# Designed miniproteins, single chains, continued (2): the designs that were tried, part 46

Each design is a single chain, and the fold is of that chain. pLDDT is the mean over its residues in the fold that is shown.

## One batch from the design tools (miniprotein)

Design m5677
Fold by ESMFold2-Fast:
Parts: C-alpha cells; sequence; structure tokens
Structure m5677 (fold): chain A 61 residues (1-61)
C-alpha cells in the first residue's frame, strides 16, 4: 500500500540521517525507538515495518 511504502521510506531517511550523526549502537537504539512508535501508529503494518527496520539495522552494522 502507498501508506506502508511512505512509512518505510521515512524509516530509510531516518536510518541514513542517524548513520551520519551517531555511533552504530546509538543509531540502532534510535531507529528501534522510532520503529516502535510507528508500529503503534500503524498496527496493521507492524510486521512489515519491523522487517524493514531489521534490514536497515543490518545496513548500519
Amino acid sequence: SAQLEAQIASLKRLADHLSTTLSVEEAVEELDRATAAMQRQFPDHAKEIREATEKLKEELK
């Protein structure tokens, strides 16, 4: 859905920003925090949002 695609794109932009300003450990913690908030806002897409975040966390390492 367009909504899910937009949310995943937002997480990708956040991950890119965090990777340039924070340590890997701090970036992962902030990304997990943002992801949890997004999952609460969009519970019907919680699984897909989490899967996208795990892929982004792999790229941060």
Scores: mean pLDDT 82

Design m5678
Fold by ESMFold2-Fast:
Structure m5678 (fold): chain A 119 residues (1-119)
Amino acid sequence: AATVTESGGGTVKEGGSLTLTSTVSGVAGLGAVGWSRQRPGQPLTGVATVAWDGSETGAAPEAAGRFTITADAAKGTATLTMNDLRVEDTATYYGGAAGDSGSLETGAVGPGTELTVVA
């Protein structure tokens, strides 16, 4: 079974930058990896996805241009680089990896890492 763990959360001032890293075991190099987030009182939403070979990338409209996702299949890591952070980016961020189906929804998800953006 795949497992995912996240690192790099914390508190950042508005306009700042932060990098989140997920470490994936069991399925690195197969399908896609991504990040989702849950803002306080809101549902879980997708943030960004990338195929392990870098062939396909996607980002939510509110994250496009500010957030970049990269994957390193040899290390089993996926990195979310977040620039120009806003108070509304405050959320718990979850690393995810696709299972055998290629779907992030049916794959492995980490326990989450918290980001707080302060004005």
Scores: mean pLDDT 78

Design m5679
Fold by ESMFold2-Fast:
Structure m5679 (fold): chain A 64 residues (1-64)
Amino acid sequence: KAKEYAGKAVEAAGKKDEEKAKEYVEEVEKINKKAGEYAKKAVEAALKKDNESAALYGAKAGEA
């Protein structure tokens, strides 16, 4: 559940859809605050084109 939204947030950020990325991060936070923090970091990394950090934090969000 949280893993699915975290993945969608990173994908939206990669497509430069900041509104959708933010919406999905908020959904992750409602499910699990720790997962939400990792999802935020994954989105920030994706927006900066840091694909390694985006993948790492996205995985962390799914496991929290």
Scores: mean pLDDT 77

Design m5680
Fold by ESMFold2-Fast:
Structure m5680 (fold): chain A 57 residues (1-57)
Amino acid sequence: SEVEELVKKGEEYEKQGRYVEAALLYYRASQLAEQQGDPERAQEFYQKGVEAARKGY
């Protein structure tokens, strides 16, 4: 799914030290998961984005 692709790409960007780009992908995955009626997964991805953003700043 698109959500899974975004999360996988975000994880790859984190491994490359591209934390800001990873955070943006996780936030996009969070919004998409929420639109699909999965608030629990949306919150999980949002938290991943926050963690990645902290490392990028």
Scores: mean pLDDT 85

Design m5681
Fold by ESMFold2-Fast:
Structure m5681 (fold): chain A 65 residues (1-65)
Amino acid sequence: ASAERTVAALERMIEKAKELGDPEAAENVKIALEQALQWARENGLPDDVIARLEELLKKVDELLK
């Protein structure tokens, strides 16, 4: 799967967690984002993809406040 598709899927997961107001769903998305970000950095994905993943991680952290 392309990096764009992965980022889009993670963004949809955040929107769904936000819509449901479910902290467990938000926590699961955070774990998935942390894993995706680690994988992206280790595999030398473009800086813009890494920045997008970091921004999504910030968004999910806001849901957990």
Scores: mean pLDDT 79

Design m5682
Fold by ESMFold2-Fast:
Structure m5682 (fold): chain A 55 residues (1-55)
Amino acid sequence: DAALEAVDEYAEALRNGDVEKMRAAQSKLIQALASLSDDQRAAVLAYMKKKVAEL
């Protein structure tokens, strides 16, 4: 869920044009992804792509 939270934070920052929050969310996402299995990582990336595509 930490990875999904980071995706949501990134999407919000992207909508608002908040570069500092985008950078913070990317860092948080990278850290969270490092702790996940390959299948969980793939699911998080799919969620991120869906969120970004809906902007």
Scores: mean pLDDT 80

Design m5683
Fold by ESMFold2-Fast:
Formats: structure tokens, sequence, C-alpha cells
Structure m5683 (fold): chain A 55 residues (1-55)
């Protein structure tokens, strides 16, 4: 899951800003729903994606 989440974020960087924000939120939601303990790394990736999307 963690590696898949990072892959989705990398692909999202190529999308529009609106899609990047949506994907970032969806990735975080899915990880929280699955109870992943080490979400910190993904949060950092999500923050980077949101900054790239200027949000």
Amino acid sequence: MLEEAKKRIEEAKKKTPDEQVRIAHEVVRDLQEKGLTNVGEIVQEVVALLEAARK
C-alpha cells in the first residue's frame, strides 16, 4: 500500500492541480481507512504534491 500510494502521487504530479489535490486527499483517506501505522511518509509526499498544485 505505501509503495502504491507513492506511485499514485508520482503520477498525480503530471495531472492538473485539481486532480493532484483530489488524488492527494483520496490517498490519505484510503491509508487512514486501512489503519496504516506509518502514514507520516505519505503525509510528506501529499504535502509536496499539494505544494506543487499550489494548494
Scores: mean pLDDT 67

Design m5684
Fold by ESMFold2-Fast:
Structure m5684 (fold): chain A 98 residues (1-98)
Amino acid sequence: SNSLYHGMLGLVVMAAVFLSEGDYAGAAEALRGIARLARELGAPEEAVELVLRAAELVERGDLEGAAELLRRAAELAREVPEVQEALELAAREAEKAA
């Protein structure tokens, strides 16, 4: 089993929990963790940069803007399906919390 992928899914779950509790700082930190693991899995640097920017938007309470950046990052990461799936899930959770 790919331990990096499972770690990234765990961070998506943590981000979802933090968003549901209104802990935007915790959610942003989980997104930064996702960005780090995405880079390790070979995601394009442009996708990683968008995830880091999404974390900044979450800290500001701009969940709709964060979801948009996460969807764009997922499209850029299409050649790494594990990363694309995690970013699509993260975008969905940000959208649900918005």
Scores: mean pLDDT 89

Design m5685
Fold by ESMFold2-Fast:
Structure m5685 (fold): chain A 97 residues (1-97)
Amino acid sequence: SSIEEEAKKKMEAQAKKIAEAAKELAEGKDPEKSFKEMAESIKEMNEVANKALKEGSSRFGVELGSDAGLLAMGFAVAKLDPIEGGKTLEKVAEKLL
């Protein structure tokens, strides 16, 4: 459906932003900026997943919510270990593209 296609494009755009921010975090570049960008992207992914759950397929909405949750867990790990956690989060985000 057009709703599912639009949601997928928005999720991919946010996952790409998380991958880019995670890479910069792993390189030791401006951790505060990287954490802010990741948090904003995860928030947007959750909003997209919630809209898809309400307006589209419930299965698709759950799948998008699971992807957002996985990236949120990766973000929590990256806050504890920015270099190694950032590298892991980049790889996880890239696999969702």
Scores: mean pLDDT 83

Design m5686
Fold by ESMFold2-Fast:
Order: sequence, then structure tokens, then C-alpha cells
Structure m5686 (fold): chain A 69 residues (1-69)
Amino acid sequence: DMERLAEEVRREVVELVRLGAEEGDEYIERASELLRRAFETAPESMHPLLREVAGEAAALGGELERERA
């Protein structure tokens, strides 16, 4: 089910972004790599959901980076 897979990717990416803010930028790089591979392997019909996940991850990363600075 595409919605379930997108939700799993969302949870994993969000967790990596949070870890990146606490533990180091390597986890943010892993989050972007996970999204890149998800876009490469997922059917195009799932790409709108993955774009939403990418937007949420970017917004969260920006907020956490602002709090860190």
C-alpha cells in the first residue's frame, strides 16, 4: 500500500532529521539520501506524497537549525 510506505518513509526521515539536530549533520545527509532513494524506487504516483515528506523534513530541519544556532 503506497500510503503505508509513504508514512514509513515520513517517520524515518523525520527521525533522522531530529537526530541530525542533536547528534550531527551526518544524520541530515542520511535523511536526504533516504528521500532520494525513495524517489528513485517508488512509482511516480507516490511522488506527490514523497514531496510532502520532503517539505515537512525541510521545514523541521530549518526550525531545529534555528533553535541550535
Scores: mean pLDDT 77

Design m5687
Fold by ESMFold2-Fast:
Structure m5687 (fold): chain A 66 residues (1-66)
Amino acid sequence: RLEELLREAIRALEEGDVERALELLTEASKLARDPQVRELLGRAIAAAREGDVEAAIEHARRALEL
C-alpha cells in the first residue's frame, strides 16, 4: 500500500538508512498515480540521493498528506 511504503520510507530516513529509504520510495513511485504525489516522490528520491535527509523527509511527508 502506498501510504505504508511512505511511512516506512520516512522512518528509514529518520533512522539514517538512506539505502532502505530509496528502495521504499522507488516502490512507492511505481504505485503512485497522482501527478502531485509522483512529483513529490521524485523530489524525495533526489534529496535522499544528495544526502539531504531533511528535505527528503519533508517531500515524503507532503506526498503522504495527498
Scores: mean pLDDT 84

Design m5688
Fold by ESMFold2-Fast:
Structure m5688 (fold): chain A 63 residues (1-63)
Amino acid sequence: ILSDPELRRLFEEEVEESMRMIAYAVRLVIDPDDEEARAELEEAAERSQRLARELEAALERRR
């Protein structure tokens, strides 16, 4: 249970980006030439990486 509002927000955002990446990855498996899906997947991956870093920093601040 994430009782910390900041940690909960970051975790929820990371889950949302992960679900989005899965959806676009499935589209690319069906149509590898889907440039929109590829661009969205790359953007979601970059956002996911930034969220992971923010989550790590937030956890470090709580030690």
Scores: mean pLDDT 79

Design m5689
Fold by ESMFold2-Fast:
Structure m5689 (fold): chain A 86 residues (1-86)
Amino acid sequence: IPAVPREEGARQLAELLREAIEAIRAGDERKAAVILTAAQLEAMATEADPEIVRLIQEAMRAFDAGDNEEAIRKLEEALELAEEVA
């Protein structure tokens, strides 16, 4: 059994993804970067669906490129998948 239950890990990840979307929408680049890093680490630590990890990584790349609209879109897709497990 993983150290964190799958449902609990998915709920924590969903919360981080919502916070990341809000930080990007607010233009808080520092907060968004910190939360995106936390979401990636949480997804990897809880062995989340590889598709969720991929979407978070694509969102981070879009955010680093200044494409906030694409970053939010990818995070919304990752959030939908995480909420299906939670």
Scores: mean pLDDT 80

Design m5690
Fold by ESMFold2-Fast:
Structure m5690 (fold): chain A 61 residues (1-61)
Amino acid sequence: EVEAIRAATPEEAQALRDKILEEMGDESDRKAVERVLELTGGDPKAAAIAALAIKRHRDEA
C-alpha cells in the first residue's frame, strides 16, 4: 500500500523496494526504480512507490 510506504522509515521503504524487485527479477524494472531515485535525489519512499506501481501493473496484465 502506498500509504504504508509513506508512513515507513527510509530504511523500511528501501527494504520493501528490494523485496518487490527481487520477486519480479526484471532488469528493466530495476532501471526504472533507479531513474526515480535519480530524479528525486535519492528519495527511498518514491523509489518504493514506483516499484509497487510496476508490480501492480505486471500483476494486472
Scores: mean pLDDT 73

Design m5691
Fold by ESMFold2-Fast:
Structure m5691 (fold): chain A 90 residues (1-90)
Amino acid sequence: DLERVRRAAEELVEQGREKEAIYRLAGGAAQAAAAGDYERAARLARLAAEVAERAGDEEAAKYAREAAEAAAAGDGEKAAKYAREAVKAL
């Protein structure tokens, strides 16, 4: 459930654990893209970008945005690749 993942990420942010929130959201986006669930991948990657931008991690935010755009375009391989790069930027 996307709402449950969003809720868990928000709770991590509230606890000052922004890197873990980004890791879970971007990792989830990579998994969704690999599974062909591009809608879920795009939504998770967008959430990862928002959290990363708020946390001041511009590199993670950039890769998460690229993952969301690739997923929205139906490019699962690029979406998964960029989502993994967002995780590596942490």
Scores: mean pLDDT 85

Design m5692
Fold by ESMFold2-Fast:
Structure m5692 (fold): chain A 47 residues (1-47)
Amino acid sequence: SMKEKILEEIRKKVKEINERLATTDDPAETQRLYDEYLELKKKFGKL
């Protein structure tokens, strides 16, 4: 279903964000990654 597809995309993006957070020491990139995470949380909350 569309909802299941959206959930899978969210899970993949969260995993990618966590991996990038683990490897970056750039404060600007860290802020962008947190912003992306917050947008994903909003999207998840709408499901």
Scores: mean pLDDT 80

Design m5693
Fold by ESMFold2-Fast:
Structure m5693 (fold): chain A 55 residues (1-55)
Amino acid sequence: SVEDKAKEVAKKLQDLALTLGETDLSPEEREKLVKKINEIDEEYRKLVKEIEEKK
């Protein structure tokens, strides 16, 4: 279901956010991670909108 997909995407965002909190990341690794988080966050927002539209 769309709800299950949203849960999986949310878990990925949480894992990436925890990694971003690590102090040992290089500036390049941090920038790459932020870009990935933004891409997945946009996917999550689209899934949430689809769920809301079906209510």
Scores: mean pLDDT 78

Design m5694
Fold by ESMFold2-Fast:
Structure m5694 (fold): chain A 83 residues (1-83)
Amino acid sequence: MSKDPEEYKKLLAIASISLGIAAASLEEDEKVKEEVIELLTKAAEAVEAGDYEKAKEYLEKAIEVTTNPAAIKAARNALETIE
């Protein structure tokens, strides 16, 4: 198994973001739902590209927009992973 710290960091961050997207899919407001899912998807793409500064920006914006506590927690876990 690869024990690359960079690969492990990306895997954990993407896993947290994926949980955030799943939680955001339960939002009752369609506009909030679409915006949060878009921001979290862009954050996952930034993590995969190794652009942690952009990933952090998208995750912080998602936390500001979402009203779902599970989505907030997942996005915060991703932020702590990529700090």
Scores: mean pLDDT 82

Design m5696
Fold by ESMFold2-Fast:
Structure m5696 (fold): chain A 80 residues (1-80)
Amino acid sequence: MKKEKYEELKEEVEKLMKEIKEAIEKGDLEKALELAKEAEKVAKELAKVAKELGEEAFKEAHEFIGKQIKEIKEVYEKVE
């Protein structure tokens, strides 16, 4: 089901974002960059699936991705 795939991709993005935050906090910038590239790929697939589900799902995906980007920036700012 399209909704099931959407939830699976959302969970994968959340997992990758958590790993990126941990890598940044540890100063492992190489790992953080590799994970960020993977997260971008999964986020693009999430946006594609959300668009197929409809405008509301696409809006939710957009807000979710925006929140994750903001959280990553906040972690990076704390490390200076």
Scores: mean pLDDT 77

Design m5697
Fold by ESMFold2-Fast:
Structure m5697 (fold): chain A 57 residues (1-57)
Amino acid sequence: LSEEQRLEAEAAILALEVYIKFKGNKEAEEKIREAARLAEEGRLEEAVELLRELVEE
């Protein structure tokens, strides 16, 4: 896998983990949306970092 493909997979897994952990939390939903926007812009490392911070809270 390329590094880009690995980061995409990691972001997807982290987004699912955030969704499960913070079910119904509007702030978490907004952060997931922001991470998706970052990924669409090619800023995959920033998307992963944002989601990882939420999972670690």
Scores: mean pLDDT 78

Design m5698
Fold by ESMFold2-Fast:
Structure m5698 (fold): chain A 60 residues (1-60)
Amino acid sequence: SMEEIKKRLEESRKRLSEFIEEKLKESRGDSPEAKKLAAEWTEGATAAFEALLEYMLRLS
């Protein structure tokens, strides 16, 4: 169902965001620049998932 797809996309987005945060901490430390980059990435990923959901709703 679309509800299940939405939940899976949100879970995947959260897991990916957490993974990126961990890798940034390991590679470059906890700098303001790294935090800003992670936030920008998370925002972009969220927008992409929302666009994909909207596209799928139009086709379903």
Scores: mean pLDDT 72

Design m5699
Fold by ESMFold2-Fast:
Structure m5699 (fold): chain A 65 residues (1-65)
Amino acid sequence: MKLYEAVEDFRARTADELTLKKGDKVAVLAVDANGNYLAQSLKTGEVGYVPSSVLKEIGEAEVPP
């Protein structure tokens, strides 16, 4: 899965959204038609939607051989 980092703080408004702090790392699971990313926090393991504008790609999750 591709890894992303929060470029700014994002506060969830609904239970389906993920709260992030600037610098938090997430694995993106899916992208919706409105440009929201379904992401899993690597800090908490929680899954939720975040706007693509608050994330930047930093690489891919390392899969052991």
Scores: mean pLDDT 77

Design m5700
Fold by ESMFold2-Fast:
Structure m5700 (fold): chain A 100 residues (1-100)
Amino acid sequence: KKDEEAEKFLEKGREAYKNGDYETAISYYKKAIELSTDPVLRAKALANLAVAYADQGKIDEAEKYFDEAVRILDQLSDEEVLEVTPYLIQAAIALNLAKK
């Protein structure tokens, strides 16, 4: 499935992010978003993309992708919302810190 490939790119993005390679992380998160048909996986990738942009100080891009992740919540069940919530909290914290 394309979502299995998207999840692989999401994981590669997280590994790059942990190594401080934000450009590589952003590239992988964008690939995950492009391939994803699962709104849960897409919301997680968008939230992680917002974190990476915030950590680069790219506030406008971070806000754009955070807002896109939040809009996906309208497509999710309550259980799916709980699954993506930790990713949105991390992105909100990263954005708040970047605005200082």
Scores: mean pLDDT 86

Design m5701
Fold by ESMFold2-Fast:
Structure m5701 (fold): chain A 88 residues (1-88)
Amino acid sequence: EEFKKKTYELVKKSAEKNRKIAEDAMERALKEGNIKGVETAARQLEAADVAYAITKGYYESPEKGRELAEQARAEAQKRMDELVEKVK
């Protein structure tokens, strides 16, 4: 289906772009000791990873998409907690 494929590609492309922006922001925030910046970038990474996982699930496997989304959220939270502690 055309619409389904286009939606998948748009969300995938958007998630990849947002992930890159968030990774760059995270690196800068870590170098600057900016705790709020680290938290913001971590949340942006989480959103991008979850969006991609859900969209991939819609196209490939709904069950796998849900699992990947939950894993992405858990990993993002753990990463944020570790990075915030290091910046302090």
Scores: mean pLDDT 73

Design m5702
Fold by ESMFold2-Fast:
Structure m5702 (fold): chain A 83 residues (1-83)
Amino acid sequence: MLEEAQKRIAEDPDDAEALRELGRELAGQGKLEEALEYFRKAVELDPDDAEALLDLSGVLAELGKLEEAEEALKRAQELLEKA
């Protein structure tokens, strides 16, 4: 899984979906700081992706960055409310 996501990013560094998958795999392994970097890249490529913002918020909260986590959560909620 992790190796496949890394290979996809090596072939297309702007693959926001692959960046999110890699972030989720790293977070699942407890590599929260690395996961945070990949989720931030995914959000930069697609700032209207509510799911990526929710993933970003979750990792920020686990790292104790509660203010940044709340900001990401609010952004995700605003996108979801637009339906």
Scores: mean pLDDT 77

Design m5703
Fold by ESMFold2-Fast:
Structure m5703 (fold): chain A 97 residues (1-97)
Amino acid sequence: SELARKAVVLATAAAIHLVAAQNPYASDEEKDAALEAALRLAKEAIELAKESGDKEVLEFAEKVARRILEYVEEHEAELSEETKALAEELRKLLEEV
């Protein structure tokens, strides 16, 4: 499925941006921007994975999304309101059956 393939690419990109957010030499602004990118990519990956019907791809995208949300929860004081709002949107998407 093309949707499943795109979901894997986007979930992988989200994971890479999460790694960028953890760079101790990056500024707070660079870290926030990386988390915003990770959250947006993870959300799209989950939506595409759900549409594809591929359970393995959905499980992979959800695992990446949960890791991003865990990092956001640990660092909320350092994040922009937009990044926090995106995290809440992603959290709600994960709660949907």
Scores: mean pLDDT 88

Design m5704
Fold by ESMFold2-Fast:
Structure m5704 (fold): chain A 73 residues (1-73)
Amino acid sequence: AKVEDLVKQAEAVIKQLETATDAEKPQLLAQAEIIGRQLAVLGNFDAARKVGQAVKAAYKPEFAQQVEELLKK
């Protein structure tokens, strides 16, 4: 996958997290975590860090179980 495509996905998920309802946030948090990990693996640490900051800002303990289930493969 192109790093540019992942950066675009990261920007989109960060924007969605800013306006999302609590019901939508677990799925977006799981997507953001996957995107952030892929960016870090590809060496784009600046973009990965921005995703991590957005996740930290949007995260609540109530989301933990739902996010974990979405991240299981």
Scores: mean pLDDT 80

Design m5705
Fold by ESMFold2-Fast:
Structure m5705 (fold): chain A 103 residues (1-103)
Amino acid sequence: KKKVLTPEEIEKELELGKKLIELKKKYEEAVKNGDEKKREEIILEIAELAGLSPEQKELLLKIVKEKNLSADEVVDLAHFLSTLDPEEAEKHIKAMEEAEKKK
């Protein structure tokens, strides 16, 4: 969809972008330092900025831990999950868990 943004919407998007860049950098530092607790906190902050529900936040955290995602992949996944309803997100988690059990 082609959308024309107002100056205020552009400023909001730029502010969000700066915040995401800071969170990505903190995430990479937490991963490099082996600080799993800090990594989880940053993942949840990214989920909060993406407007995720509690179920979508749980799904994001689980996938990031299982797949050892990069900072960019975490942000992209959070955005993707924000387009799904919580029920569909749960179905995706279950399908991935079943696939892993068979390996």
Scores: mean pLDDT 73

Design m5706
Fold by ESMFold2-Fast:
Structure m5706 (fold): chain A 80 residues (1-80)
Amino acid sequence: SAEEALAAFLADPAPSAELRWRLRQAILGLVRRGEHERALALAEEAIRARPDDPFLYELLGEVYRAMGREEEAARAFARA
């Protein structure tokens, strides 16, 4: 699940490319299914835990863009 991918990502202090890929695929999978609110909540939870990770801001930007929230997407990408 996307929650399991997030838990695995957060358990590693220096997440591998594999863990980043799994989290991105899981969250974008929610986006593709129209579960935008759930995808956004998980991305925001990840950022709350790791506020200085540029990968997570890029991911948040992709979720906002899929929701049509262009201003929030631009701000998220600016922090990546």
Scores: mean pLDDT 85

Design m5707
Fold by ESMFold2-Fast:
Structure m5707 (fold): chain A 58 residues (1-58)
Amino acid sequence: SELSEKLDEYEKQLLEALENNDWEKVEEILEEMKADPDPRVRKFAEALESLVETLKKL
């Protein structure tokens, strides 16, 4: 599905940023997802923000 393809692209970008501990890039990607016209993508980004805040403390 179009949603699946879009999420795969965001996942790839997030994983690359996380592997490099590039938290600025992670936040940029999350902001892009929150601006997405698909409300499911925006909701997913909100859930990921909570996880990212936890990971930043590790």
Scores: mean pLDDT 80

Design m5708
Fold by ESMFold2-Fast:
Structure m5708 (fold): chain A 85 residues (1-85)
Amino acid sequence: MNSADIAATIQQFIDDFQAAQSRAQRIAIVQQYVRDHPTVMRIFVNRNIGGDAAAQLRQAIDNQDYDTVVSIMQQAVAVYQQRQA
């Protein structure tokens, strides 16, 4: 996958995540992107949060702790947007 494809997938994820009107919709979006684009989501959280973020995301998914999954993704989106501003 080239850098343009990764960037396009990340931007689409952010757009979908921010357009979500409910917690349940945000959970569904995160589940969909982690299922369909696991490598891109790992890159996204590592680049924006760093450290053990990808490992924490994986553990939260394995534990069905979707509150933690959404919180990790919200943090990554906030950092990404600050860098784009």
Scores: mean pLDDT 80

Design m5709
Fold by ESMFold2-Fast:
Structure m5709 (fold): chain A 65 residues (1-65)
Amino acid sequence: SDLHGSEDLEVESIEVDYEKKQIIITIKNKKTGERFEIVLDAKENLEELKKKVEENIKKAYKELK
């Protein structure tokens, strides 16, 4: 139920909260103008998760365009 329309989603920011050990991703739906935050708790694997998120975003731009 979650896959269609990913090209309408824009990543506004990716922030790493080192104190809370969380990655906060702010996404905007360009079609509706809605914004939502995805908070990932990465206490054990913060650095690896950050790398994967950055790589996946670069790949998504290539894949969706």
Scores: mean pLDDT 65

Design m5710
Fold by ESMFold2-Fast:
Structure m5710 (fold): chain A 80 residues (1-80)
Amino acid sequence: MSEDEEALLLLGRTLQRFVERASPEELQKFVDLVKAGGKENMEKFKKLVDEFIDRMVAEGEITPEEAEKVKKLLDDLLKA
C-alpha cells in the first residue's frame, strides 16, 4: 500500500473513531463547521480533529508518527 493510501486509511479510521466517541454536541459542531465551509470554519474543524488525534495518541490508539501523517494529510486536503 502506498504511503498516501495508508494515510487516507488512518484518516478514515480516525474520523470513524471521532464519530463513535464524540458527544452529540461535538458532532453537531463538526457538522455545522463543515456545512458552513470557508477558511475560518475549516481551520476550526482542523483544530477539533487535531485535538481528537492528540487524545488518541495520549490513549495509545495511534502512534505519534501516524498522528503526524494524518494531520498533514488533513491540512493538505483542507487547503486544496
Scores: mean pLDDT 74

Design m5711
Fold by ESMFold2-Fast:
Structure m5711 (fold): chain A 61 residues (1-61)
Amino acid sequence: MAEVEAERDRAVDGLMALQNREAEIAGKKPEEWTPEKRAALRAQMGADNAAALARDIAIGK
């Protein structure tokens, strides 16, 4: 559903903003994100979430 995709995209945006702030606090240059990099991160988050859910089911939450 479009709602799930929108939520994921917002999570990616929030993560990028947080990582840039953390880098700035640490005295590092903030990382710049391209649309392709955003798409890759979104896809990886989806895969990681699926793997984490499968793991939770296997170990009995």
Scores: mean pLDDT 64

Design m5712
Fold by ESMFold2-Fast:
Formats: sequence, structure tokens, C-alpha cells
Structure m5712 (fold): chain A 70 residues (1-70)
Amino acid sequence: MAEAEELVRKGEEAYKAGDLEKAAEHYRKAAELGDVRAAGNLARVYWEMGKEEEAEEALARAQALANARA
């Protein structure tokens, strides 16, 4: 949790700076640690970058993580 939270924070900082590539990297690492919120944010960032396939994969990951918790 703490590691994923730190990565989400770094992703938010990169996103606020307009660095979508770095934001995606931080969110991807947090999503790999099981953070549903990061997986959703990753999908958003990929959509903004025009990476539709990567965005759909990230969204599927977020849904899988949420379903595993339910």
C-alpha cells in the first residue's frame, strides 16, 4: 500500500507538470502493485496521449483488480 501510494503521488506530480509519459510510468508501477486507482489513472493518461489500446488494457486491469476485491 505505502509503495503504491508513493507511486500514485509521483504520478500526480508528473501529470500536473504535463509530463504524461512519466505520469504513465508511475501509475503503471502502482497498478502492478494492485492499486485500482492507479490503473484507472493510467487509462486516463494513455487516452490523453492517444494510446487507445494501452488505455483499454489499463482499464481492463483496473476492472480485474476491482473484481478481485469484490
Scores: mean pLDDT 79

Design m5713
Fold by ESMFold2-Fast:
Structure m5713 (fold): chain A 60 residues (1-60)
Amino acid sequence: SMAVEKKALEGISLMTEEQRKIIREIAEKLREIGDKVQKYLELLKEGYSKEEAAKLAGLG
């Protein structure tokens, strides 16, 4: 429904620049953690030890 889509867009547009900045910072930190975890799992599949995989993925 166009009405539901309009309400969602209005909610986003009413956010202050400060609130948007905080949300972007949180999103970036979560993405960085996700990328490191993914790299760790890939290294484990390649036969690296848990300790070496954590170090190479930046989790150590």
Scores: mean pLDDT 75

